# Designed miniproteins, single chains, continued (2), part 42

Each design is a single chain, and the fold is of that chain. pLDDT is the mean over its residues in the fold that is shown.

## One batch from the design tools (miniprotein)

Design m5440
Fold by ESMFold2-Fast:
Structure m5440 (fold): chain A 69 residues (1-69)
Amino acid sequence: MRTVREFLLAVARELGVSDEEALKAAEELGLDLDAPVSEVGGGKFLKLAKLLGVSEEEFLAAMARVAAA
C-alpha cells in the first residue's frame, strides 16, 4: 500500500507540481507522510488541492489516474 508521501508525489507529478511544494503543503495540513493513504480523510486532500493552487476537479482526476496505475 502506498504511503501518503508516495501517493502525494505521484499526484503532484501528474499535476506538474514540484515535490517540494507538495510536501510543504502536506506539512502545513499536518498530514502524516508515512501513514497509509487510505487513513487520510478526503477533506484534507481537498484542502491540499487548494494550497497547491489546483482545482478540486483536476486534483480528483489526478488521484484517480494515480490509483489506477
Scores: mean pLDDT 78

Design m5441
Fold by ESMFold2-Fast:
Parts: structure tokens; C-alpha cells; sequence
Structure m5441 (fold): chain A 85 residues (1-85)
């Protein structure tokens, strides 16, 4: 599963530096990746569904922009995984 997740995400030209690791606290995966040059982390459940998404804080970004970037990462990851499934 982890290898398939990495392959699916790496097939998207806007996604790079994909690292998939088992979640320590619940069944599922932690994914560290770059989407459109933005460093992000996504939590997946055991079925590969996105449960949370976060982006690295940039002091130049507004709070609204930070939330928008996190949403864009979540949507892009879900789209890439859905296309693979």
C-alpha cells in the first residue's frame, strides 16, 4: 500500500519529494510531499482516504492563504489517489 501511494502521488507532475511512512498512532499513513513548490504533510487512513492536510508555515502568508494552501494540497492529493484507484 505505501509503495502504491507513493507511485500514485509521484505520477502527478505538480507533486514531488513524496515520502510515505506508516502512521505511529493509528492505522494508516503519513505522507510528506511538495505540491507546486509548497512543503506539505497529509495523513491517510488505512484505505488511503485523506484525514488531514497541513502546509509548512510561511511568515509572508496570511491566515486565509495558509488555510487555502492546505485545502489545495488536500484536494490535489485526493485527486491523484482517486485517479490511481
Amino acid sequence: MGEKIKEALSSDPRISNVKVSPSRSRPGYRVDLVVDGIRASVDLDENGNVTSASVEFDPSWSLEELFQRAQEVKDRVEAALKKYK
Scores: mean pLDDT 75

Design m5442
Fold by ESMFold2-Fast:
Formats: sequence, C-alpha cells, structure tokens
Structure m5442 (fold): chain A 82 residues (1-82)
Amino acid sequence: MKESADVLANWLYEHVPIAQKYSKEFLRGMVELLAGPYGDFSHRPEMVAHGVARVLREIIETEGKGELGDPEVIEAVKKYLP
C-alpha cells in the first residue's frame, strides 16, 4: 500500500491543482485512509483517487476557506468527481 499511496499522492499533486495546496505527506495519509480500513476504496487506485477528489470537494463546499476556495482548486476537483 505504501508504494501505491505514494504514486497516487504524486499523481494528485501533478494533475489536481487542489492537491498542490497540501503536502505530499498529507495526500498520502488521505489516500491510505480511503484505501485502508476506513474505506472500501482499496480495490483499485482509480477508485482511491476519485474518493480523495470527492472528500476535497466536500471540504470546499462546506468550509469555504481561502486556500480551499481558490477557483483553480474548485475547478480541478470538479473535473475528477463522478
């Protein structure tokens, strides 16, 4: 799981602008939580990435923080949500 979590965290950091507001360590932790015992997203890396994007969208919609409410960040999250 560690290697897969690192790969997904790096992918999110490169392709999802919202992820660049966070450390890779934070992103890896989120991926591990969603892929591990706290979520059923451990079956495929793509499902974990979508799960992370959904959580980030929910944070943006509920918190409205400046660093999370950045228009580029919001647009990137929307692109990856189901």
Scores: mean pLDDT 53

Design m5443
Fold by ESMFold2-Fast:
Structure m5443 (fold): chain A 80 residues (1-80)
Amino acid sequence: SLEEAVELLRKAIEYARQGKLDEAFRLAKEGLKLLLDAGVISVEQYIGYLLRLIGAVIDKDAEAMVELLEELLRIAEAGL
């Protein structure tokens, strides 16, 4: 559900702020899939966000991860 996506994305943001990017990415992937399944993002948007999240993990860029997750959280909340 979108409520589950919001909860997952909020937890992912907290992990990202702690520098736990692998844990943030795991939760973000689950939230992102729920956004796709709810129809609030397209398949193209899903792939784009997934690649950007992977990039933030590879680069160890916590700021980029938080910004992406906050963007996804806004999308999820707008869908409620």
Scores: mean pLDDT 89

Design m5444
Fold by ESMFold2-Fast:
Structure m5444 (fold): chain A 70 residues (1-70)
Amino acid sequence: STAAAKAAERLLAAVEAGQPDPELAQRAGTAGVADGALSPEEASELGRAATEGDSKRTAELARKAIERAG
């Protein structure tokens, strides 16, 4: 697995546990951009969604990163 896939999987697990963690979202976004799994705009949206507690949107973007990076 790539760094992007691992970071996004950690974020998704946190969201599934009921906590969209902004720090995990920032790590997933940074790794996603570095590995080409997310655009900078998608990474920014991921961080915002997690900060706002939008679990659905955070999970959607995390799954997208996993699909593209894995």
Scores: mean pLDDT 85

Design m5445
Fold by ESMFold2-Fast:
Structure m5445 (fold): chain A 90 residues (1-90)
Amino acid sequence: EKEIKARKYYARAVGHVLRAQRLVEEAKNSTPEEALRLLDEARQHVDEAEKSAKEAEKYNPELGKKARELVDQARQYVDNARAEIEKEAA
């Protein structure tokens, strides 16, 4: 039961991370206004991934740690993309 729940939450975290990464790629090919909107959606997916990572950690600390690392990487990716778009929009 614990292992099944850990894997379920880990999979949810990964799914949200992949969605956030896809939204960042879409933002790079959009107008600055649309890009910022897409990056806000990407940030929401990162936040949902973080919640899932915390749940995974309750059932399996090692899987939770791996999920958290992916969340941290995705958050940096979104933040970096936002900074570049805001700089170009100026």
Scores: mean pLDDT 87

Design m5446
Fold by ESMFold2-Fast:
Structure m5446 (fold): chain A 78 residues (1-78)
Amino acid sequence: MSKIEKAVEEVLSLAPESLRPYLKEMIDDVIKASTDEKEVLEFLEKIKKAIKEAKSDEEALENITKIHTEFLKKLIKK
């Protein structure tokens, strides 16, 4: 199992079941858009932290969406 696959599995296991399909699609998009494995791993670590710190599924979704938007902005602004 690659480092990315392991990190993805860890993030999904920590996420609320209702958010897992959405989160998986988001992670797949990030992996496809990024050419840097380290950048993907840093993104996954931020998502993991956001899930752990969230007090509700709604807060987790908001925090995840913000992190994803910031990541995509960094890729597009090149």
Scores: mean pLDDT 79

Design m5447
Fold by ESMFold2-Fast:
Formats: structure tokens, C-alpha cells, sequence
Structure m5447 (fold): chain A 84 residues (1-84)
């Protein structure tokens, strides 16, 4: 992958995380979940387990506040597994 493509994907990852946090703070948990899902997938593709872990943890919190406790717990476990 070219340097320009890597830098563009890093910028996209940072924007997805920022927008996801803004949606969460606004109480738009569905939009937050969508953004953090995209961020976690992109972070994993780029080989950034810490960014993926943070994104999955925020995704977990979004699902918890939407009432999906089972999926929230599964995502939290996935987040923790990336830090090993």
C-alpha cells in the first residue's frame, strides 16, 4: 500500500472514532455503533489493535445503552482480547 493510502486510512480511522464519540455524547447510540463498527474493522485491517480495542469498547457501550446486553458483553470481550 502506498504511503498516501496509509495516511488517508489513518485520517479516516481518526475521523470515524471522533464522529462515533460525538454521536454517543448526543445520545445517538445507533449512529455511534455504526461509526465504531467501521472504526474497529478499519483499525484491524491496518494492524492497530489498540485503536480496534478502543473502538470495540465504545461499540460495546453503544449496544449496552440500546439494551443489547448480550452483544455488548461479547464486544467487550473482543476488545479485551486485542490487548493480550
Amino acid sequence: MSLEQVLAQLQQLNQLIQQGKQAFNNGDYQKSAQLFSQASQLALQLGFPLSASVSLDNLSRSYELMGNTELSEQLRQQSLSLLR
Scores: mean pLDDT 87

Design m5448
Fold by ESMFold2-Fast:
Structure m5448 (fold): chain A 63 residues (1-63)
Amino acid sequence: MSDEELIAELSRRYGISREAAREILRLARVGATQEQADALARRYGVSRETLNRALVEARILLS
């Protein structure tokens, strides 16, 4: 699955923007600090619960 396909799938599944999904995918690759995850959730208006689920799924999809 390409990065753009992963971004589209995360965006659709979690009801988040493609920009938010792209940043989540990037953080999943490099490892996110708690501060980075909190900042992303605030920036895109995503709940921390939704962000945590999306990060876990992105990490699995990248495996």
Scores: mean pLDDT 82

Design m5449
Fold by ESMFold2-Fast:
Structure m5449 (fold): chain A 67 residues (1-67)
Amino acid sequence: MSAVVVGPHPDKPGVLVVAEAETEEEALALADRAIREALGDDAVVVSREVSVTDTGMVRVVQHVVRA
């Protein structure tokens, strides 16, 4: 099952977006939609980390700020 969570970054300005899906493309699409809904089209991805969970899901963690 696909999931996405958006929350404030604990130590830096902006938000942390965590998305999990069966494929990297799906996880990135979920993260992109969440970013657009939370920050709008002027959002900038500062960092992106992609990993695979022990359940085989792709996890994308992004730090995003408003440009």
Scores: mean pLDDT 78

Design m5450
Fold by ESMFold2-Fast:
Structure m5450 (fold): chain A 66 residues (1-66)
Amino acid sequence: SYGTKLAALMDLTGKEYFTKEEAIELLRSIPEFSDEQKERIIKLLRATGKEYFTKEEIVKVVEEAV
């Protein structure tokens, strides 16, 4: 699944938390996502109003958007 792939990629960063900007840049860097999927995910992340995200929270937003 897209969520599983993204979780594995995030594990490689060694980070426990991502800023909103880091999460957006990470999503933009993933070639497996279409431009439409990326835009939808980014809109949902911005709509949360949160400044920091865990890996689990990012995966959940991705799976809700795709």
Scores: mean pLDDT 76

Design m5451
Fold by ESMFold2-Fast:
Structure m5451 (fold): chain A 73 residues (1-73)
Amino acid sequence: TWKVYREKAVEHFRESRRFREQGDEEKSQHHLDLGLRYLTMGIMMNPDPRLNYEAAAEVHYALTGEKLPPLAS
């Protein structure tokens, strides 16, 4: 179930970026806010530090296109 919220977060972050590229800052911000809310719900349902780092990496990639390094052991 927490994974569904994470997937919804990533889709909203992708939509946020798409609207930003179209110059629609209002819709971009709306999707960013929704993405952050879904991400927070997912983290609250399964608060694992490794999963939280993976979530942060997915958010960063969805918003910027840049990959974060793997979590160190």
Scores: mean pLDDT 75

Design m5452
Fold by ESMFold2-Fast:
Structure m5452 (fold): chain A 55 residues (1-55)
Amino acid sequence: DTTKAMISHIEDIGRRTGDSAMTSRMIDAVKEAAEKGLSDSEMSLLIDQARAQYL
């Protein structure tokens, strides 16, 4: 499941940065986007944005 893989990756980034509140918001956004039918490419963009915010 691509969505689960993306969520796991965001969780890993959150553990490294220690910002659990931002991590939870990003996970919720990815879940909501996936349920709305956002493409894998658009979900990948959300992951890239999360990485930029945390790194």
Scores: mean pLDDT 71

Design m5453
Fold by ESMFold2-Fast:
Parts: sequence; C-alpha cells; structure tokens
Structure m5453 (fold): chain A 55 residues (1-55)
Amino acid sequence: MKVEVTLKPGEGGTFIEELGGKIISSDPENNKVLVEIPESEIEKLKADKRVESVE
C-alpha cells in the first residue's frame, strides 16, 4: 500500500527497502517520503526509531 512517512530530522529512507518497501517520491525539506510497502510491514515501519509518523 502507499503511505506517506515523516522521518526524524537527519534520517534517510533506505531502511524502508529492508521492509520490502519502495520509495516512490521524496520531500527532503519536510523529511517526508511516499512509499509503497506491504500492509504486513506497516507496524514495523511505524515502530522504527527513524520514523516520526506514518499517514
């Protein structure tokens, strides 16, 4: 599914690929990335220390 991820300042989104996700687009000025990720991995994404929020 497609979700918008807000990363903590200074963090990169490369770990999202480890969860089977794909970065579709990024807005680095706002620390946001749009990703396609399996629904089964959403809770792991939300729990990651580099993630501020998932919408």
Scores: mean pLDDT 79

Design m5454
Fold by ESMFold2-Fast:
Structure m5454 (fold): chain A 88 residues (1-88)
Amino acid sequence: MAEEEARKREEERLKEQIRQAAAEAEENYDDAMKNSSPVQRQQIDLNMAQLRQILEMLDNGTSIEEIQEMLQQQREEAAAEYARRQAE
């Protein structure tokens, strides 16, 4: 019982942290884009799209576990694509 309550509180805390991080990213988006190279701007756009997708999933009641699994898959795909583009 206590462990389940602790895990639910931890999940709510993580959701709040994700929402705060997304809000800060949106707030700093214009400044980040102004101070970034074209390659960095592309990465910022991809990160913003990913954060917006996470927020939509949270709003739809998706669990933190499902979001983390999706993010891990996306990171692996993004890392592979980045490595491929660097090799070209």
Scores: mean pLDDT 74

Design m5455
Fold by ESMFold2-Fast:
Structure m5455 (fold): chain A 95 residues (1-95)
Amino acid sequence: MEELEAALDAAARAYAAALQAVDPSVDADAVVAKFKANLEKWKADPSVSEEELEAFIRELTAAFNAQAAILNEILASPDKEARIEELIERSLALE
């Protein structure tokens, strides 16, 4: 469990850092703090089994790593500015 939580923390930080590099207005520490608060709520739920918690941590770690990779690909792209603008537009459309 401790190794899984450490991997998740590393993945969340990598994602938050990549997100902040794409949009400097994003507070990377706030993103990580919000995620950790949500994880603590999940851990405090007595209906959640240890197996479900471990599966969730693995899935979330993979998701953060995948998102960080996508954001880093955008940052390395020759059309970086256009792709960042498209992401912001899509994000605003969801809110």
Scores: mean pLDDT 74

Design m5456
Fold by ESMFold2-Fast:
Structure m5456 (fold): chain A 113 residues (1-113)
Amino acid sequence: LEALLAMDEETRERVRRELEKAVEYLDKAVEALKKGDEKKAKEYLKKATESLKRVFRLVGEALGDPQLTEQQIKGLEEAEKTIIKLIEQGKYDEAIKALEAMREALRRLAEAL
């Protein structure tokens, strides 16, 4: 939150819009899993993580910290990989809980901007 407040208004608006897109895609991923549609769930998760990668790049560029950007993107890719593995193992309840936790965290962050 403090890092986001250090950015200019244009960058904050772009970050907010990408966070809102990520939340929407995570909602669609949860709905797809509740219907048993693994393919759509994985597709929406991938779209959500691509929006979050843009957030990390925008924040990293604004702060002049490419090392932080690399670490955040790597962490996000590992989280995505873990959720995909849960889906592929048929652990839909665990995958849904992980997606819903991400969604709520990002929704609150977007509302705070």
Scores: mean pLDDT 82

Design m5457
Fold by ESMFold2-Fast:
Structure m5457 (fold): chain A 89 residues (1-89)
Amino acid sequence: DPEAIDERLRELLLKRGVPEELIEEALRLIREVRRKYQEALENGDLETARELARALGEAMSLILEATTADPEEAIELLRRAIEIARKHL
């Protein structure tokens, strides 16, 4: 369940001292990329779906790393995840 995963990531990032507004922006953008990915799959656009899946994987990897990082590094990792998501929107 993506929504349950997103809520858990939010909890972990808040615990690491990442500002709530930055977390909400990152998760909102991830949800938008995820929506585009689902749309591409529904339309049979497998090339676009693969590109979006790669972007989601990269962004989620950074967010996961941020959950165990020091606060300053966690913020930087989350900003990089936001940049990746924005590039594909």
Scores: mean pLDDT 87

Design m5458
Fold by ESMFold2-Fast:
Structure m5458 (fold): chain A 71 residues (1-71)
Amino acid sequence: MGAVYASRGDYDRARDQYRQQIQQNPNDSRAWYALGSVLSRQGNNDDARIYYQRSIQLDPNNQTAQQMLQS
């Protein structure tokens, strides 16, 4: 279930939401990528790269995640 109090730009709640999606479906490449994107927007680029790598492991055709790792 999503966070009822997540607002637009509430990155902490968005992160919790995607983390819950990963707990329910650990093979959801999109959820791993989305979590990485939220962390990158918060300035946590090291953790973002870990989640982008996981997304690529689950979906090697995720070119957007591959580009983020090269930046």
Scores: mean pLDDT 73

Design m5459
Fold by ESMFold2-Fast:
Structure m5459 (fold): chain A 69 residues (1-69)
Amino acid sequence: SSSLRSQALSVSRNTSDAANQISQLDPSMTQQVNDMSSQSATLSFSGPDGFQQGLDLSNQIINLRNQVL
């Protein structure tokens, strides 16, 4: 649905922002967090079940950002 796609887009953007922040603070993590961000986006756009998995992965990246110096 249009609503689910809007939510997936928002999750993808927030996840990419978090991954970019991690990459700026710790460049050694750039590949890992970009891969996780891409996987989260792919899952988030794959439908309702995929959206939940994408959101869970997104939350892991956001939590990682909050732990990085």
Scores: mean pLDDT 83

Design m5460
Fold by ESMFold2-Fast:
Structure m5460 (fold): chain A 80 residues (1-80)
Amino acid sequence: MKVVLELDEYSELELELPEVVTKEELKKALIEKGVPEEIAEVLANYIGEKLGERFTAEELEKFIKENREEIIKYLGKNIN
C-alpha cells in the first residue's frame, strides 16, 4: 500500500508499506528511503507507543498528519 508521510523536515516521504504495518517494518521502510537509522528508530518507537505494535498504513498516515507538531518536538528532543 502506498503511504505519503508529511513530515516537516522530510516534506513528502512516499513509502510502500503493507496494509498492516509493524514498528520494525516502518523503521526499515524509513531507513530504505534515506532516513538516518537513529531518527527512524526514534520515530518508529514513538508511533508504536501511540498506535501499538501493529497498525494500518492509513492510521499511520493520519496519525502523522494530525500529530506532526508533537512528532517534530519529540524528534528535536532526541536529535538536539
Scores: mean pLDDT 72

Design m5461
Fold by ESMFold2-Fast:
Structure m5461 (fold): chain A 86 residues (1-86)
Amino acid sequence: SLQEILEQYGDRAVAEGLSLQEALDRVLREVFGLEPQPSAAANYALAALAVIEKLGLDLEAVLAELRGEPGEAARAVRALLEEKLA
């Protein structure tokens, strides 16, 4: 399952002593087939969007929930969702 794959990559990151950014780069590339970007916030947003789409969540509902959420990662996710819904 997707959850089992993500758990395996989490365990691997801990075992290899990877930074959060390096772990995200690996997940994006190997699990989702996406090219990691230089920005950690952009990589979080790409991973979040990929998970949202895989779970079949309502993109407009997720965007509405994130509307008031502070932080760079939340802003990056909102930007990608707005682009996807345009």
Scores: mean pLDDT 70

Design m5462
Fold by ESMFold2-Fast:
Structure m5462 (fold): chain A 76 residues (1-76)
Amino acid sequence: MSPHIYTVTAVAKTKEEAEKAIEAIKKRVGEDNLLLAKVVKLSDGSYAAVVISGDREVIEKAAEVLRELGFEPEIL
């Protein structure tokens, strides 16, 4: 059974901005601490940077990186 997981998302206008956000997060928290990091296309033509971890502190650090880059992250 998959227990509790944490997710952070942020919306970017371009795929390149979303990809840069994910790379910045990987550099800050380490890729090995992430269960998933990917860019998702949205119906309005924007892109979501999506990061998932089993560690809340990793997700909070990822959200800090997103805020530093000028995004409005949402933690779930």
Scores: mean pLDDT 83

Design m5463
Fold by ESMFold2-Fast:
Structure m5463 (fold): chain A 95 residues (1-95)
Amino acid sequence: EREAMLAELHRLGLSEELAEAVLKFETNSELLSEEQQEAIARELSATLGLDFEEVLLELKGQNLAIEIKKTSKSDEEARKKLAEAHAKIEAERKK
C-alpha cells in the first residue's frame, strides 16, 4: 500500500521528499506547509499540464479541510467552517 502510493506520486513527478509529505498528508492527516503546497503544485502542474494556481488552490483547500477537522470541537462546527472555507476558495478561483 505505502510503496504503491509512493510509486504513483513519483510517477506524477514528485520528489522523494514531497511524495513522503503527500503520503503523510493522505494517510496520517499531517498538514502540508505553505512551501510544500507550492512545491507539490509546481511539480504536479508541470507533469499533468495543469494550471499551477488551480492545483495550488486544490491543495490549500484539502489542507484547510484537514486543519478544520482536527481543530473543530464538533461535527457541526467542522461543517460550518468547511462551508466558509469552500466559499473563500471559490472567491480565489474567480480571480
Scores: mean pLDDT 76

Design m5464
Fold by ESMFold2-Fast:
Structure m5464 (fold): chain A 120 residues (1-120)
Amino acid sequence: AIKLTESGGGTVKEGGSRTLSTKVSGVNFSESGVSWFRQPEGEEKQGVASIDAGTGGRFLAGDVADRFSASVDLANQTAYLHMENLKVEDTAVYYGAVSPRGHKGPAAAWGEGVKLTVVA
């Protein structure tokens, strides 16, 4: 089965930085995409970023594109969401998701989520 192991949640001061790590197993990582979604309390899930592990091609949502970036470590089968200049409105549960090449739909597997709290 596909498994995502996530880390990097916790409490951060506004203006600070945080990196979320999503380690993937049970899939050909170099032929997979990793995406991140966030869910603020009482709101729907929002797309944040994605990266193709084989090509390094990435997408960042317009509201975070100036502050966030993504990278991959193929040897460790891990994708990273780098977040800088954090704002209180970045407070949410963040979910990693993985889609192998040719998968139809938003994700083949989801992580359990990590909570990020940004305080003023």
Scores: mean pLDDT 86

Design m5465
Fold by ESMFold2-Fast:
Structure m5465 (fold): chain A 60 residues (1-60)
Amino acid sequence: MKEEFEEEVKRALFDIAVGIAKVMVKNGVSKEDAIAFVREVLKKLGMEEEYERAVKEIES
């Protein structure tokens, strides 16, 4: 498998996680809980470096 495929999958998973967090906030979940959810997902995916970007996306 090429690294390119892995990076595309990680990007898709990031978008899904952030999308779910935004839906959570829209449905009355606290921003803190939605951010904690995304942190756990990114940690499991080995994408902890993207955490600040995810927080900005959810807060905007």
Scores: mean pLDDT 79

Design m5466
Fold by ESMFold2-Fast:
Structure m5466 (fold): chain A 81 residues (1-81)
Amino acid sequence: MDLSPEVQEILRAAAARIKDLDATFKKFDKDGDGVLTMEEFREMLESLGLAPSEEQLKEMVDVDGDGVMTFAEFKALFEQF
């Protein structure tokens, strides 16, 4: 995956600050449908003290073109760091 260096640093910082991936995902999965929207993912990163741009959020969330992130994709994203 061809992520920008800035996005990689955001993901490393987020991974270091997330103590429990399951609890963090469930906190921001407001609908309980097992997916995070780009806006919910932004809110999660902001709660960790990070401020991604809309372009950076699209790079992280819209990898599959659906504009949402499943729990499996969320774990895979953070297990890289």
Scores: mean pLDDT 75

Design m5467
Fold by ESMFold2-Fast:
Structure m5467 (fold): chain A 88 residues (1-88)
Amino acid sequence: SMAADEAIAAQAAATVVKVVQTEGVNAKAIEEAVLKIPGVTDATALRLPGVGGGDPDEVYAVVETENAIIYILATEGSDTAEVSIVPK
Protein backbone atom coordinates (compact mmCIF):
# COMPACT_ATOMS: atom_id res chain seq x y z
CA SER A 1 0.00 0.00 0.00
CA MET A 2 1.08 3.63 -0.47
CA ALA A 3 0.98 4.16 3.31
CA ALA A 4 3.43 1.29 3.81
CA ASP A 5 5.76 2.71 1.12
CA GLU A 6 5.57 6.17 2.78
CA ALA A 7 6.57 4.62 6.13
CA ILE A 8 9.48 2.75 4.50
CA ALA A 9 10.55 5.94 2.68
CA ALA A 10 10.60 7.88 5.97
CA GLN A 11 12.67 5.12 7.64
CA ALA A 12 15.04 4.94 4.66
CA ALA A 13 15.56 8.73 4.59
CA ALA A 14 16.23 8.82 8.35
CA THR A 15 18.63 5.87 7.98
CA VAL A 16 20.56 7.56 5.12
CA VAL A 17 20.88 10.80 7.14
CA LYS A 18 22.05 8.87 10.24
CA VAL A 19 24.69 6.88 8.31
CA VAL A 20 25.97 10.07 6.61
CA GLN A 21 26.22 11.80 10.04
CA THR A 22 28.12 8.87 11.59
CA GLU A 23 30.21 7.46 8.69
CA GLY A 24 30.16 10.20 6.04
CA VAL A 25 29.08 9.52 2.46
CA ASN A 26 29.92 5.80 2.42
CA ALA A 27 27.72 4.27 -0.30
CA LYS A 28 28.22 0.65 0.86
CA ALA A 29 27.41 1.48 4.50
CA ILE A 30 24.27 3.36 3.37
CA GLU A 31 23.16 0.41 1.18
CA GLU A 32 23.77 -2.12 4.00
CA ALA A 33 21.85 -0.02 6.56
CA VAL A 34 18.87 0.62 4.25
CA LEU A 35 18.66 -3.08 3.23
CA LYS A 36 18.03 -3.94 6.92
CA ILE A 37 14.71 -2.01 6.86
CA PRO A 38 11.70 -4.39 6.64
CA GLY A 39 10.00 -4.07 3.24
CA VAL A 40 13.15 -2.94 1.37
CA THR A 41 13.95 -5.37 -1.46
CA ASP A 42 16.95 -3.53 -2.97
CA ALA A 43 19.12 -0.49 -2.23
CA THR A 44 21.75 1.26 -4.36
CA ALA A 45 23.68 4.35 -3.27
CA LEU A 46 25.86 6.64 -5.34
CA ARG A 47 28.31 9.10 -3.80
CA LEU A 48 28.30 12.50 -5.49
CA PRO A 49 31.61 14.14 -4.48
CA GLY A 50 31.71 17.86 -3.73
CA VAL A 51 33.30 19.87 -6.57
CA GLY A 52 35.56 22.02 -4.35
CA GLY A 53 37.72 20.61 -1.52
CA GLY A 54 35.44 22.26 1.08
CA ASP A 55 32.13 21.38 -0.61
CA PRO A 56 29.98 18.68 1.07
CA ASP A 57 29.52 15.30 -0.56
CA GLU A 58 26.01 14.15 -1.49
CA VAL A 59 24.48 10.70 -1.77
CA TYR A 60 21.78 9.64 -4.20
CA ALA A 61 20.08 6.46 -3.00
CA VAL A 62 17.56 4.33 -4.92
CA VAL A 63 15.51 2.12 -2.61
CA GLU A 64 13.09 -0.49 -3.94
CA THR A 65 10.05 -2.03 -2.27
CA GLU A 66 7.55 -4.53 -3.73
CA ASN A 67 5.30 -1.70 -5.02
CA ALA A 68 7.50 1.43 -5.29
CA ILE A 69 10.88 2.97 -6.05
CA ILE A 70 12.06 5.54 -3.50
CA TYR A 71 14.64 8.18 -4.44
CA ILE A 72 16.61 9.85 -1.64
CA LEU A 73 19.08 12.74 -1.93
CA ALA A 74 21.07 13.59 1.21
CA THR A 75 23.86 16.14 1.76
CA GLU A 76 26.75 15.72 4.20
CA GLY A 77 26.20 18.06 7.17
CA SER A 78 22.40 18.21 6.71
CA ASP A 79 19.84 16.60 9.05
CA THR A 80 17.22 16.31 6.26
CA ALA A 81 16.93 14.46 2.94
CA GLU A 82 14.89 14.98 -0.22
CA VAL A 83 12.55 12.02 -0.85
CA SER A 84 10.49 11.03 -3.91
CA ILE A 85 8.26 7.94 -4.10
CA VAL A 86 7.35 6.50 -7.51
CA PRO A 87 4.79 3.64 -7.67
CA LYS A 88 5.73 0.60 -9.80
Scores: mean pLDDT 82

Design m5468
Fold by ESMFold2-Fast:
Structure m5468 (fold): chain A 83 residues (1-83)
Amino acid sequence: KEAVEEKAAELIKKAVNNPEKKEEYLKEAARLITELFPEEYTFEEAYEEFEKVVEAVLKGIAARDAGEPLTEDALQALDEVLS
């Protein structure tokens, strides 16, 4: 249960740090979550949600490097990745 959720979080982290393998990591994370919660998430819904998190983190990093203020979504995503 907890180990599967931790693995999904690590895969999202890896997707942020390794854009060349982003699709592979997000697909694996979505598969793990849909296997754990098949009644609550479809593969497509989980994948789209994780892709949004990765996109928000990447935008937050780019905005920070450019000296722009971070959005609420980007701040939350950065906190999750840095944890």
Scores: mean pLDDT 70

Design m5469
Fold by ESMFold2-Fast:
Structure m5469 (fold): chain A 73 residues (1-73)
Amino acid sequence: AVENQANEFAEKIIAAFEAGDKDALNRAVGEFKVFLTEQNVDPSLLFPQLEKIKNAKNVEEVKQAIEEAKLLL
């Protein structure tokens, strides 16, 4: 199910952000974009949310962007 797999990507993104690993964060976001394309979802629909994740200053901003992205799926 798309929602269950989106939750798995959400956990990876949050974990990478909390670890301060920018490379892991960018990779997790990239893998999520590929996943969306494979599910026939245009990643551009989630571009603002994905950019919020990359530019987040704290974990709450990451969680908010993920929640917004889930509402569009």
Scores: mean pLDDT 79

Design m5470
Fold by ESMFold2-Fast:
Structure m5470 (fold): chain A 58 residues (1-58)
Amino acid sequence: EGLERIVELAKQGRVDMAVETAIELLKQGADLEEVVDALSLGGVPGRAIQRVVEAAKK
């Protein structure tokens, strides 16, 4: 699943790509909690994670 890609991109410092991938997975019906966990595991800052959560509400 795309969750591993989120972690990989974030660990590479590609935070914007990790966020975009997370939003795309959420549009495809991915679980928000799993996506947030993957972003956190990859080291994405809380501000960027908050942006993903806000996108999920739309």
Scores: mean pLDDT 80

Design m5471
Fold by ESMFold2-Fast:
Structure m5471 (fold): chain A 70 residues (1-70)
Amino acid sequence: SKAEELYEQGLKLYEQGDLHKAGELFKQALAIAQKEGDFGSLSKIPVKLEELAKKLEEKGDLETAKQLRE
């Protein structure tokens, strides 16, 4: 699905250390998954967003971490 494609792109950016852009792609993927009823993506994306938010907090980026949890 389109949500899965965006999620995979976000994962590649996450692995490369581009945490900010990864977060944007994960949020876009989540919005599309919600619109399309993609239950597979809906179970994966929130978990990855929380992992990313925690990693940002560890690096001191508390503001971006809060935005990812909203």
Scores: mean pLDDT 83

Design m5472
Fold by ESMFold2-Fast:
Structure m5472 (fold): chain A 72 residues (1-72)
Amino acid sequence: SKELVRLEMLLLLYEAVRESTEFVIERMKEFLAANPDRDKDKIQKLIDQNEKTRKLLEEEIEELRRKIEELK
């Protein structure tokens, strides 16, 4: 069905964004470890914001997977 295809496409997009968000978090954590005295508070806030975004994306991904299973 067109609805199933749409949900599968959305799942791929959300998974791609989650992977990008995880990559950014890992790079920022590596930067803090290598440069502990450089913009620590600003980078930590960015890490925290991206961690919140990751959690929301994980919740949306689980919901999309549930809906896809119901349509199969």
Scores: mean pLDDT 86

Design m5473
Fold by ESMFold2-Fast:
Structure m5473 (fold): chain A 67 residues (1-67)
Amino acid sequence: MVEAWVVYYRSEISEEELRAAIEALGGRLLGPAVDYGGFAYVRVELPEEALPALRALPGVAAVELAR
């Protein structure tokens, strides 16, 4: 399991949709999303092998390792 920051566009994907997608990848959200204008970011925990799939999700702008 790795921790990462996910940056996403709120107009393209909701927090609930992102949570469901991350849970389907074997991960979870580690806290509430932080709004920052036209985008939001949230800390997540997931298998390292799932990072490419997470990066490929529609509405996800960036994924960066937190540790």
Scores: mean pLDDT 81

Design m5474
Fold by ESMFold2-Fast:
Parts: C-alpha cells; structure tokens; sequence
Structure m5474 (fold): chain A 64 residues (1-64)
C-alpha cells in the first residue's frame, strides 16, 4: 500500500525544517489525526494516500 509510517512522516517534516529533532512519535500521530479530521477521514492515525497528500502539500507550502 501507499501508506506512510509515523516515522516516515516525521522524517519528511524534519527534512523540511517544520519540526525539531525532539518531535515525538505521539506528536506525529496527533498531526496525522488532525489531518484526518480536517479531511473527514476515519481518525485511526494511519497515514494513507489522503494524509500523505496533505503532508506533501504542507511541506511544499512551507519550503517555498
């Protein structure tokens, strides 16, 4: 599947400079849950294709 792990989401956010290196896995899951709520998806903490697209869009917006 095209699912990102919380570790992969954290790595992308760190690479983009959006979060510090001490950003916890719990904080990453909270961010995933927030994206799921905003998108009207089930809040299960799994970074599927919709969550991945939202994270990629946020990175693009903040690295321009």
Amino acid sequence: GSTLTPEQVRERLLAAGLVPEWFTPEAVRAAINTVQEKRGLPVDGVAGPEVRAAIDAAIAANTA
Scores: mean pLDDT 72

Design m5475
Fold by ESMFold2-Fast:
Structure m5475 (fold): chain A 107 residues (1-107)
Amino acid sequence: KVEEYKKELEKDPNNVEAVRGLARALIEAGKYDEAIAFLEKIINDPSVSPEAKAVAYLELGHIYFMKLEFDKAIEYYRKAAELFESIGDTELAKVARAGANIAEKLK
């Protein structure tokens, strides 16, 4: 639930599952602007881990893709792929690259 994820992130801003869960819950509710504001705080926080930031960039890519803002979606997907590769998450890097490639074809 949104409130539970928010409380978990207040305790541990590096909780990757809480970042993903809150973003997905807000996206499913159609609360894109709230999700964007939350995820932008995560990526701009120097104390947040590369793992949590990579997930935040991936979710920003998904939101902008759904808003049909393909240039922003590509930017965030590419940043997510770069961070996932840097931490050794090859599968999520591949997902992020696929999102960028699809967005490039649609813009």
Scores: mean pLDDT 84

